# Designed miniproteins, single chains, part 27

Each design is a single chain, and the fold is of that chain. pLDDT is the mean over its residues in the fold that is shown.

## One batch from the design tools (miniprotein)

Design m913
Fold by ESMFold2-Fast:
Structure m913 (fold): chain A 89 residues (1-89)
Amino acid sequence: MTPLDKVFEKIIEKPGEGLKEVEEEILNSPINQSKAAVLVYVAKLSSKKTVEEYIELVEWELELAERVGAAESAIRRLREELERLKKVL
């Protein structure tokens, strides 16, 4: 069982608490494709306000990823998930 599986399980059981835990993990860990996937999944389980907050967080992570020269695949994934999040609104 991956760390992501545990986060998804928490979100399903307690959406509000799981969302806060995901947000903390995103802020405190390196940028990667798994983070982008988690953000999209979280957005599907969230209220409109929480989705708007995650859009801002993904935009910040994308800017940071571009600034630090993250892998092109990671940057592309963040852009794709940002577009998906905007469609959920």
Scores: mean pLDDT 60

Design m914
Fold by ESMFold2-Fast:
Structure m914 (fold): chain A 78 residues (1-78)
Amino acid sequence: GPAAIEAEFRARVREYLRTEFGLSDAQAEEFIEATRTLPEEELPAYLMERFGLSEEQARRLLEWLDELERELVRKYLA
């Protein structure tokens, strides 16, 4: 159900950001909120300014996020 996909999405975002960028769980939650409230075009600048990521790192994170969302939709049938 929706609660299960949301829980796995949050857990996987936290793990990826911790492992790849050393970001905290609080920063991962901030990022998740940003993906829901900011225009897509503003996300790279947000990641660079708020978390100190390079343009390449920001792009790779957003590509990974898109793949994760597609994986979870397939897994849970949304």
Scores: mean pLDDT 84

Design m915
Fold by ESMFold2-Fast:
Structure m915 (fold): chain A 57 residues (1-57)
Amino acid sequence: SAVEAPPGGNPSTGATDAEVLAENDAIIDAHRARNPEITDAQVEAARAQVRAGLAAL
């Protein structure tokens, strides 16, 4: 693939999609560990939002 555009896009060169997902997963787990009132549905929604955000890039 060729990048024709100058550096005007979202800076994603510092982290891969897999690393972004892993980091967000760790943040969600840490939040859940500190907030046991967080439901499974909220955790699933948070993970889905992260994936949707990456797919929308």
Scores: mean pLDDT 69

Design m916
Fold by ESMFold2-Fast:
Structure m916 (fold): chain A 65 residues (1-65)
Amino acid sequence: SEDAQTALAGAQKWGDRGLEIAKKEGVKATVEVKETSPTSAQVTVKTAEGTVTQTVSAESARNLL
């Protein structure tokens, strides 16, 4: 659905920003994005120091994008 695609796009954008910051700081990081519902997605940024998880809804993604 459009909402699922919007949520995934927002989650990916959030993750990409995290990766870009980590890259500039010389820190190894990985990003995983998954659809959690027809209107939401979850993004996880993993580093040696820990893991940060954020849920992004289609509504939140529209505000982010």
Scores: mean pLDDT 79

Design m917
Fold by ESMFold2-Fast:
Structure m917 (fold): chain A 92 residues (1-92)
Amino acid sequence: SRAARLAALRAEYQALVPEAQEALAAGDVERLAEIMRRVGELLAEGILLETGDEELAERARAVAEEAARMLAAGAPLEEVGEFVERRGAELA
């Protein structure tokens, strides 16, 4: 069911939070980039399931991919966070 899939996506997202905290504490920017991409995929699937808006889902994925690219390139974590917050607000 759609509700069961949405619940599964939320559970996976919540499980990524402590993984992101561990990667951040370790300075593991490659792992942070992987987590960011996975968050983007989860958000995109959630948007599609709730709204059917393929363009909005692709925009969410694109924001996460750019954030992951910034992390991998060594951008400051604060700058990446500000980028995600700003771009995420535009999707709401």
Scores: mean pLDDT 84

Design m918
Fold by ESMFold2-Fast:
Structure m918 (fold): chain A 107 residues (1-107)
Amino acid sequence: SKALEGLREMVAEGKPSPAAFGIMRTLADAGRWLTAAELAERLNLAQSTTSQVLDILAEAGLVEARRRRDSRSRLYRLSERGRRLTEEIRPEEEEHRKEIEELRLKG
């Protein structure tokens, strides 16, 4: 997918997409291991999209993935690198949140 390739390039450049930002922030705020399904539900994203973004973030070393024994479910949390990156991007994310909220109020 071109969208997945673009997301990989943005993560490699230290500029994650809005979906990747949302996932990393949600993991930071939760302070615990979450499934892709829990993240999808909290962010109103498709579970397939959430899983794909999580795989890219894990490949980039921003998210840790753990597999449950005898379960198809993976658990995810921020790595130390991912936590630091999320803290650095948080001011830009607050500006994006305000823009999204203004767009929701106007349309």
Scores: mean pLDDT 69

Design m919
Fold by ESMFold2-Fast:
Structure m919 (fold): chain A 91 residues (1-91)
Amino acid sequence: MLSKEEFEKLLQITKLYLTSRGVSEEQIEELISKLESLKNSSFEELAKAIYEFLLSLGDENVKKIPFEDFVKILKVVLENFDTIFPNKIPI
């Protein structure tokens, strides 16, 4: 199960991706509400909800990858979220 911080990061990743794809705010909020209802579920259940939502929208990138690969990609992005952003100098 994800921690609250990991869950929040997953929501941010999801929102960022959907916004970049031109998905409406209403559709994004619908998925976020579904994920909130699943916040105490396993990471795989959360990833499945996102994967199935993207497939329902006809997302061409998600259609190219099997669910297991999607889970692996999402997990790597989530685990390396803080590392993806450059922290090059302390202020």
Scores: mean pLDDT 75

Design m920
Fold by ESMFold2-Fast:
Structure m920 (fold): chain A 66 residues (1-66)
Amino acid sequence: ELEKLAEGLRELAALEPELAEALNEAADYLTQNKPEEAYRVLKEAVERHPRNAGLGMALREVESLL
């Protein structure tokens, strides 16, 4: 469910302020039924923060919707 995944991204954004912009943008795309755009945003964030496990997991969850 896109709304449930978006909620998870917003919760992660609250815990990781440095990632908040990208996570909230991806969550907004998911609530707009645009999982491909959310995937693109998260993929770019993972490329900037390759060691962040939370981002990697979020990217995999969105990828499973495609």
Scores: mean pLDDT 82

Design m921
Fold by ESMFold2-Fast:
Structure m921 (fold): chain A 90 residues (1-90)
Amino acid sequence: MTAKERVLRLVEYLGSLTDEEKAALRARIEPDKSVTFTKEELKEIFKNQGIELTDEQVDVILAVLDIDGDGTISFKELDAAFAEFEERFG
């Protein structure tokens, strides 16, 4: 699976979760405040890696993984979400 395919499958997975499943996932991810990224910064980071995400796709990531509700997410929180996804589908 390419990095692009991995990210797109994560977005699809996160978008398929019920409200209860989203809450359970958020409860398993430890908030990290060391380095965080806004929606615009996340889009730029992914684009620099050859992954073009739509606003709607980034909104799905933030809606599930923005645990603190501050509009930002860290790479550690994103990595934790990938680990949870890979445990179920890897």
Scores: mean pLDDT 74

Design m922
Fold by ESMFold2-Fast:
Structure m922 (fold): chain A 90 residues (1-90)
Amino acid sequence: MSKEQIEALRKFFKYLQELGLLSTTLYRNADPEKLSVDEIIEAIKDALLIFGKVDKQTIIDIIMKHKDDFEKTYEELKKLSKEVNLSIFS
């Protein structure tokens, strides 16, 4: 991963944290600079209720596509969550 991709992941994690969208006390109080990429991806999946197998690169690509437009990132990941979850439960 590039430094730009890691920074974008941390910024989106912080956006979710500031909106109170992180479900666990651990993630709500976590410093994103101290979390691994995999821990940040899992926190994002938990916040957006993505239960299916999604390649971490898919999540990274969505974040990078919208950059600092966190609302668009959030809405596209919510759409991904619905599509992936339907494939598990349908």
Scores: mean pLDDT 77

Design m923
Fold by ESMFold2-Fast:
Structure m923 (fold): chain A 84 residues (1-84)
Amino acid sequence: MLIKKAEEVAKKAKELAKKAKEKGDEKSAKLYEDGYQDAKNGADLIREGEATGSATLYAAGGINVVGGETSIDLGERTSKEWEK
């Protein structure tokens, strides 16, 4: 369940980064790329935690996914400022 959420966050970040680059908004694109990396790392940690039964790795994965969502939110705010 959480792995799928992490993968969806990563996919969203990658698509938003592509759209920002197409607009020439490189600053927002960088924030979305950071969100992609965080979500991808989160998915890997969650998968390892589930495979090994490690609550610590599972929790670390969840924190990384939240970091990815935060980077996406910051990218969206940056994009709105760039469009002003």
Scores: mean pLDDT 82

Design m924
Fold by ESMFold2-Fast:
Structure m924 (fold): chain A 58 residues (1-58)
Amino acid sequence: MDGELEMARKWAETLASVSGNPEKVKAQGEALLREYEEGKISLREALERMKAITIADQ
């Protein structure tokens, strides 16, 4: 989809801003999006892992 990466970046920034550890969530989110850009994982997997990090970081 044409806006998937833009949506993923905005979502990652939003999750980081509301997490208990914004630096950690942001860094891991950027790493996951980089893996997606390199073709190592799907965008869906990147987003699912980002969500899991935010939930686990309570």
Scores: mean pLDDT 70

Design m925
Fold by ESMFold2-Fast:
Structure m925 (fold): chain A 91 residues (1-91)
Amino acid sequence: TESVEQLEKILEYAEELLKKGSEKDLKLALDGFKLVSLSPDEELRKRAAEGLKKLAEKGIEEVKEILEKLSKDKDPEVAKAAKEGLEKLKK
């Protein structure tokens, strides 16, 4: 539906901001991935978890709470991506 299309566009924009990599862009990308992480679509949540993992690699500690929730996700691939993201924060 249109709401899923809007979440996909938000996700794509967040992924582009992540590539740009400025502190401001990374904070804005976090907001986008956070919103998409609440999606009922498992593929969208997986892509959000992968984006949050990349933000963790760049030192954005605010991803921790979202990744902790996603690490308990019903989809095992979403949970795996989130757990890998949490490991990046421990380095």
Scores: mean pLDDT 84

Design m926
Fold by ESMFold2-Fast:
Structure m926 (fold): chain A 91 residues (1-91)
Amino acid sequence: MPLPLEKMDAKQRAAAELLETIKRLLAGEISPEEAAERAAARFREMGLSAEELEELIRALEEALATEEDPAVRRLLEALIEAARRVLEELR
């Protein structure tokens, strides 16, 4: 049955698009707000559960607490905002 492979491929595509969004934000090609909107769309496409989003937010907040690079901090803040938006939609 090909459905599980197709579902994995869809998650892989969403992850690749998320990585491109990350690269563009780090390069200064897109705003943190635009990056958050794009990342939220990818998280929806990946089908993350509320628990997975809560765990992701926690991990990103822990990373942000120890991060000194301003570009990486902006990335982490955008990803936290994106995950929070998707989590609110599931509640």
Scores: mean pLDDT 77

Design m927
Fold by ESMFold2-Fast:
Structure m927 (fold): chain A 67 residues (1-67)
Amino acid sequence: MKEEILKEAREELLKRAEDAGFTGKAVQDAINEARERLKKAGVSDAEIDKAILETVHELARRARKAL
């Protein structure tokens, strides 16, 4: 359950940021939504922080490629 929720939140965050053209606002909104979703699902703060950090690194990689 937790692994599936983390994977879904990560994929949703990446998709929302990409669909909005990687604007700072879109990235921030996507991070906030992912954090809210994971917190509601009972995921620990440490797991949420790790998942967001890994997703932000992937997001930065995709944003550089989209330039």
Scores: mean pLDDT 75

Design m928
Fold by ESMFold2-Fast:
Structure m928 (fold): chain A 55 residues (1-55)
Amino acid sequence: SAEDEIEALLAEVRADPSLSPQEKRFLELMARHLYHEHGESAARIRAAIETLRAS
């Protein structure tokens, strides 16, 4: 399901040793907002996270 895809993506973010605890919290909040408020797909949310990681 889409929810399972989002949870899998968030598990990947939580497991990333290159991210600080603050970055992990903000990325999770952003991903949940994009999913619930904007109806964004897991693929679009992944792309947004990867863009922020590159910054």
Scores: mean pLDDT 81

Design m929
Fold by ESMFold2-Fast:
Structure m929 (fold): chain A 80 residues (1-80)
Amino acid sequence: LAEVLSVEVERKGPDSAVIRLRLRLDPDADLGRALRQAVEDAVREAFPDKRVRGFESDVTRQDQERGLVEAVTDVELEPR
């Protein structure tokens, strides 16, 4: 399971955004799946007329002892 601790959404263009995430992960959680879910949820909230076409995540910090992950995600958007 993953907990979203913070989300920052910055629109870069009509069909592009940068999403900055801070997550808490359980030790056995799938990081890739947790990032995808958090990005899709953030896009649904910030851009209800859009959906995720594609994204690339850069993990900027990882603390395995506390299960903390920080990532910056470039997102391509498309109309629903």
Scores: mean pLDDT 81

Design m930
Fold by ESMFold2-Fast:
Structure m930 (fold): chain A 68 residues (1-68)
Amino acid sequence: MELDPAEVEAELATLSPLAQELAREAVEAARNNEPAEIERAVEEFAPEAKKSGIAPEEALRRLLESLR
């Protein structure tokens, strides 16, 4: 199911500040339809999300789906 961006941000609040910032960059890149920037943000977000104990692919997938 698609989630509201606000609900995804609440989940991301458990992450490090850096992981939250990178996730927001991915959201902004998707809004601007810039696939290269999305790819960059995803690559930088993955290790930070893993440190915080969430699946980075799932978190970013939900963010991107909520912006469709």
Scores: mean pLDDT 62

Design m931
Fold by ESMFold2-Fast:
Structure m931 (fold): chain A 94 residues (1-94)
Amino acid sequence: KEEEARKLIRKAASLTTSAGIWASAGDYDLAVDLFEEAVKLLKKAKSLADTKEVRDAIESTRNGVLLIKSKVDPSSPEYKRLSKIEADLDKLLK
């Protein structure tokens, strides 16, 4: 269970890193798609094992989302999607 969760959080971390790279290139739509995939993996990881390691991975991804959200136009569809992702990650941390 914990080893399966660890594999999922490693994959989520990779997606989160890729999202940051694409956002830096101005491709916020692709960055949001990658964050949405990371959230799916983190939800599954938490369902398998609610460990500090899993919570740390969720917090790390949330920090990445907040950083990119701060650089996106608040009226954009990407901002709305990032806000939804942030809310989903906040629920996972409760």
Scores: mean pLDDT 87

Design m932
Fold by ESMFold2-Fast:
Structure m932 (fold): chain A 92 residues (1-92)
Amino acid sequence: TAQEAAELLRKQAEAYRALAERLRAAGHEELARLAEEIAELLDRAAEALEAGDWEEAEKLNKEAIELGKKLVEEARKQGAEEELRALLRALA
């Protein structure tokens, strides 16, 4: 259901906020900001789903996916890709 999908998106947003906190503590401030932006987009997508706005939810989900790709790319550039993957696994 849309409510179940929205709940899943909110849980993912919480995970990204936890990731951002850990990244910031590790000195990865730019990566933390990207994780926070992803969390915000996921929360907004959940709100759109609950409101029945499938078009807005799809748009926000696509934006979150693109920021997720950017987060991985920036982590790779900083030599932190393995650390990012380990943190993501710990939060799953």
Scores: mean pLDDT 85

Design m933
Fold by ESMFold2-Fast:
Structure m933 (fold): chain A 97 residues (1-97)
Amino acid sequence: MLEELKKEAKEAGKKLGRYLAEQGINFDVDEALAPHPLSEVYRDSDIALLQAVVTAVALASKHGGDILALSREILPYVIEGMKEGIKEVEAERKAAA
């Protein structure tokens, strides 16, 4: 069911967000969506967004059907999970300091 896939997407996003934060890659949705020159295409937020898209496509491909439509539908949940994962790592670092 679609709701189960959305939950799976959020969990996958959270794991991805934790990994990116541990590697020192910062993700800002406003930065990733803001207009920018082509010379800046390799910003951390652009790399993080690309990883989220790849994750959504991989999950959609695993479940079959309209991969493009399904990827678009679950991508916001992957991004939500990424934000949660990053905040979790930031909170752990603050507690350890």
Scores: mean pLDDT 72

Design m934
Fold by ESMFold2-Fast:
Structure m934 (fold): chain A 83 residues (1-83)
Amino acid sequence: AARVEAALAAAWPVVEEAIRETVEEAKEKGKLTDEETLSLAVAVARQALREVLRAAGLSDAEIDAALAAAEPRIEAMAREAVA
């Protein structure tokens, strides 16, 4: 639906920023492995996306479906930021 697509479009800049901030902070602290940093970045990205979609008025079922569909993109963005 157009509402879900608009919410996702608004969410991507927030998700990208959350990934960037998380990876930068983890690298500065130097306490996590690259795989641990990747896992943290993915978790933070999923949470940021969930919050934006919830604020847009999506149901829990719509949010869960959107997160599942977005998973490959979130993982790719997180891997790029960690590299």
Scores: mean pLDDT 83

Design m935
Fold by ESMFold2-Fast:
Structure m935 (fold): chain A 96 residues (1-96)
Amino acid sequence: MHELSEDEREISRILREAAAELEANPDLIRQAAIALARLLAQLGLVTAEEVRRIIAERDREELLERLREALETLERLGAPESLIEGVRHLIEALEA
């Protein structure tokens, strides 16, 4: 029903490829980066290039900062509790 922008198509492709790797590797930082990229893409807050950078860099300190920003945004938007809890669990896991 909606035409996807070039960025939305690219983000979808990146997320599908990242999802295929998720089950093969218990790397918590990778899982957090993929989850963050999906959340930001769903909110329309990032470009395809930003999604790729977040996944590639896997900087724990940057991921924590971005997850905290995403949590604040989700709470302001009244996102489903299950989504908010998912972000909280990722933050707690990365802080441990």
Scores: mean pLDDT 62

Design m936
Fold by ESMFold2-Fast:
Structure m936 (fold): chain A 66 residues (1-66)
Amino acid sequence: DPAAEALRRLATMDEAALLALAERLRGLFSDTPDVSGLSRDQRHMALAHFILSLDAERQRVVLGLL
């Protein structure tokens, strides 16, 4: 399950890593949430929700970035 694997990896990331991931994802997906003004937990929640909203093919792309 690419979503489950991506969410497990996401849960281990600190605030700076979550921001860097969001910047990388924005280059691939125009609908990526802007997390720059958010706390660590808000960044995690926004990116987790975004990943869960993607289809399995796009979830595999995200997993490949982690």
Scores: mean pLDDT 85

Design m937
Fold by ESMFold2-Fast:
Structure m937 (fold): chain A 61 residues (1-61)
Amino acid sequence: TPPLSDEEVEEIKKRAKEALKKNDVAKLVGQILRLMASVLAGSKKAEEALKELMEELKKAE
């Protein structure tokens, strides 16, 4: 399975941030898992996006 495109990574990051703001835990976890799968497939863009989301989660407690 090919890694996510850069556009797909950016959209997933936006959806994850929206889910976090709305306290939609199931959707947030789903988006994070998709980014992790892409990181394992070699996507550096997904790795950067996941790192940004982890920082946002830290700020949200």
Scores: mean pLDDT 77

Design m938
Fold by ESMFold2-Fast:
Structure m938 (fold): chain A 64 residues (1-64)
Amino acid sequence: SSEQVERARQEGEELVERNKSASPSEWSLLIQQWADRLRAEGLPRDEIVRLVMELANRMQEAMD
């Protein structure tokens, strides 16, 4: 649902805020764990892919 997607987006933003000092390998693990949880919660694959890409782009911007 739209509410699940919005909640997931907020969780992604919290992950960035809490893990600003994480290494690239730690970030890969965190993103994978987050994506696996969203999948278990029943989010569509295409929405999970979008959320993961959005989060990865935001992390790239924060690291550069």
Scores: mean pLDDT 79

Design m939
Fold by ESMFold2-Fast:
Structure m939 (fold): chain A 92 residues (1-92)
Amino acid sequence: SRFSPAEVALLLALARENPESLKKLTPSNSAGEIAKIPGVDLALARAIRDYFAAREAAGRPIRTVADFAAIPGVDEETAREAYDILHNVLLD
């Protein structure tokens, strides 16, 4: 499944509101483990994994709040929350 970067960022921000679920998000997690986050189905979990892996492989990682805020439909608060999830959970 293909999700927009804005949808991925918004769903990561939603996952941040559930601290127990955030502890299960790492780059090494399976799609099945990511799908255990409330609101994330298996297709979205795969899209999250593949999206961040593809950005890293392309040399265009999402590293700053400004990178998230540049995604259409993402406000500054959502961008900051998504950045915190990546920095503290997914990019461990």
Scores: mean pLDDT 55

Design m940
Fold by ESMFold2-Fast:
Structure m940 (fold): chain A 61 residues (1-61)
Amino acid sequence: SLAEEGRALVEEGIRAAEAGDGERAFRLGTLGYIKLAEAGQEEEALALARELRDVMRRHGL
């Protein structure tokens, strides 16, 4: 589903951020956010976006 695709993309973005790849993290996180929002999962999209941002910040990205 669109929501499952969105979650998978944000989770992959978080993994990229943990690995120090800020460009990949931002790209995947953005695509995942858009898909979750399109699926009507706006609150989940925002929560995952905040998690990704916090992980990126923790890694200086």
Scores: mean pLDDT 88

Design m941
Fold by ESMFold2-Fast:
Parts: sequence; C-alpha cells; structure tokens
Structure m941 (fold): chain A 71 residues (1-71)
Amino acid sequence: SRLEALKEGLILAAEGLVEAGLISEETARRFIEQARKAKTVEEVRELLEELRREAGVSADELDRIGTRAAL
C-alpha cells in the first residue's frame, strides 16, 4: 500500500541519515517507532518533514539518501 511504501521510505531514509552521520541511532529509532505507529499517509509525511529538519537536509537530499539506502 501507499502507506506501507512511505513507512519503508522513512525507515530507509533514517538508516541512511545515521550512516551519513547526520542523526544518531537513537534519533533514527524514535522516528522509525513513530512511523510504525502512523495510521495515515499524512502522519508519515509529517514525520518525513520532521526527520528532514532534524538532519538539516533538503527534501531532495532526503529522497536521495532514502533511495541509496534501498540499494
């Protein structure tokens, strides 16, 4: 589903941000836990925006990091 795909994208982005040294493993774990509890696409989008701000990256860079982590 679209919701499950967005949750997976957030998890991969969070893992990629840890690998890049932009957020801590503890921060990534908090976002991943929140994503797993999210019930709507809107909630996951809000979490992605919060994750982006926490890491200090642009939306385009977050998308690239998530894509690389999926490889």
Scores: mean pLDDT 83

Design m942
Fold by ESMFold2-Fast:
Structure m942 (fold): chain A 98 residues (1-98)
Amino acid sequence: MIEGVVEDLVLEYVDKMHDIFRDERDRAVRLERLDDAVAAALREAEKFIGKETVRKLLLQAELNVRKKESLSPEEQEELLREAEERAERFERLLREHA
């Protein structure tokens, strides 16, 4: 059942990411909305499960969504660079909500 709560949080985050990528063309606004979605998911995790576990699952889910959206070698290189920046951002958000 704890695993079901984690799965639901990850699925809600994946749905929000797809909506953000579909509806938002400005990169800065997309990153802000993604940060807000991560912060909301980490806040929900605080009630039920370890924040670090959810952080790792949310980061992996975001990277999988971005990888699926990127088909060119140039986009994949950008994704790898952004993945490092996003990993650092997820760690900062986790600390801010500790």
Scores: mean pLDDT 67

Design m943
Fold by ESMFold2-Fast:
Structure m943 (fold): chain A 71 residues (1-71)
Amino acid sequence: SRVQQLKLELVQLLEQLANATEPEKMLELLDQIFEKAKELIRLLHPPEEAEELLALLEKAYALMKEVIESL
């Protein structure tokens, strides 16, 4: 299923992020992780619940991006 594929892709991207040393590569991986995570949330939740989770995810993403950009 698309849900299973997205979960596998997210695990692979997270493993790549854990092994990344260059800030530019970390930002690239974070962008990919964020897009896949948003897609997964939209598929798993009704729109009203998805909105709340997406807001939390966007906040977490912004904080992580700020930290990496400060390296």
Scores: mean pLDDT 85

Design m944
Fold by ESMFold2-Fast:
Structure m944 (fold): chain A 94 residues (1-94)
Amino acid sequence: PAEAFHKGLEAYERKDYETAIEHFEKALKELEKLKRYQAVAAVQLKLGEVYYKKEDYESAVEKYQKAIEYARKSNDEELLKKAEENLEKAKKKL
């Protein structure tokens, strides 16, 4: 999962959002199998950010809601706050 996540971040940095989504989705599936919920929340947050950059605000909202769910499961208050802030920002664009 770490390699796929890293490749997703590299694609995101160069604004290749479609490739970033592909790699983040691969990382997400493996992290879910491993029950690494803190990392799942982080990947969902990044997927939301990618969809937001693509102006796909509906998909961004969906991913931020999943980031909130997994941040709660992992008791990650900082990630929860970040996901909630990004969710509200994306909802304003709908």
Scores: mean pLDDT 87

Design m945
Fold by ESMFold2-Fast:
Structure m945 (fold): chain A 92 residues (1-92)
Amino acid sequence: SEEEKKIREEFLKRLDQMKKALDVLSKHADPELQKEIDRLKSRIDYLKANIDKLTEEQLRRELMRISLELADLTVKLFNKQKEEEAKKKALE
């Protein structure tokens, strides 16, 4: 239906936005965080490829899970950056 198409387009837009956020995080990530980012990107790519096969409820659950994982990765990155800055100051 027309409404189902609009819902899928909105989910695709959100997945694309999340993937762009992961690309930004990748620029500052160490190899450990990069593995977590790559796993999350693979999950997004899977959802995009299978958007027509997933229910709205399944898509909402997956988006929420990805959002929580993205938030966790962001916190991990900032904590690692703060730890590195603290180590640098201790050597001065």
Scores: mean pLDDT 84

Design m946
Fold by ESMFold2-Fast:
Structure m946 (fold): chain A 67 residues (1-67)
Amino acid sequence: LRARLDALGARIRALYAQWRASTDPARQAALRAEIDRLVAEVGALVQELLGDPSLRADVDDVLAAIA
């Protein structure tokens, strides 16, 4: 998990470097859209896989009910 998050972070940083170096508005817009998509993916992964306490509590409640 940590290695995957580190890899995504490195990719986002590389895209930011390209975005800052670009003077083409169309290229900047495309790079920004890809960055926003990857940032949303990282956020979702962190919430789900690093242990959102609310998600864990819901899972524990379901398991207790079903046994």
Scores: mean pLDDT 70

Design m947
Fold by ESMFold2-Fast:
Structure m947 (fold): chain A 100 residues (1-100)
Amino acid sequence: MKELTRLIGLILRVIGLLQDLRLLIDRGASDEETAALAREILGIIRELTRNPLMTVQQLQQIRAQLEELRALAREKGVPGGVAELDRAIAVLDDAIARRS
């Protein structure tokens, strides 16, 4: 029960940070600021991918949101943000492949 509550908290946090990252990119924030938030998201994704209670569907949903943000970051010209999002997507791809 406590482990499920912690997992839900991490999922809600990553969703909130993905929304914050989209707003940063949309407002034309610096590459340094965008990359820093993307690194924080990567850290949480690494923790989520270690949790056996995470479903493939949940991992795929997060991956889809990261792909949309990576496309937006490329369009807005934030290469450091793109690099960190590439790392996050790679972590999710590995986790999905291991569970499929």
Scores: mean pLDDT 86

Design m948
Fold by ESMFold2-Fast:
Structure m948 (fold): chain A 51 residues (1-51)
Amino acid sequence: IAYVKDGKGFSVDVPSSEVDLKIKELEAKGAKDVEYTGNSDSAKKKADTLS
């Protein structure tokens, strides 16, 4: 999962069964552009782009 918080891009790895819960948690914390990318490398690349 890749997201933006406080103007900086981040990525986090979660089990597929917890993706929806994690997206809601990140949005509740003020994260923007929250996306599930399917793998860690894609999430990191997306986070770097969003920074």
Scores: mean pLDDT 72

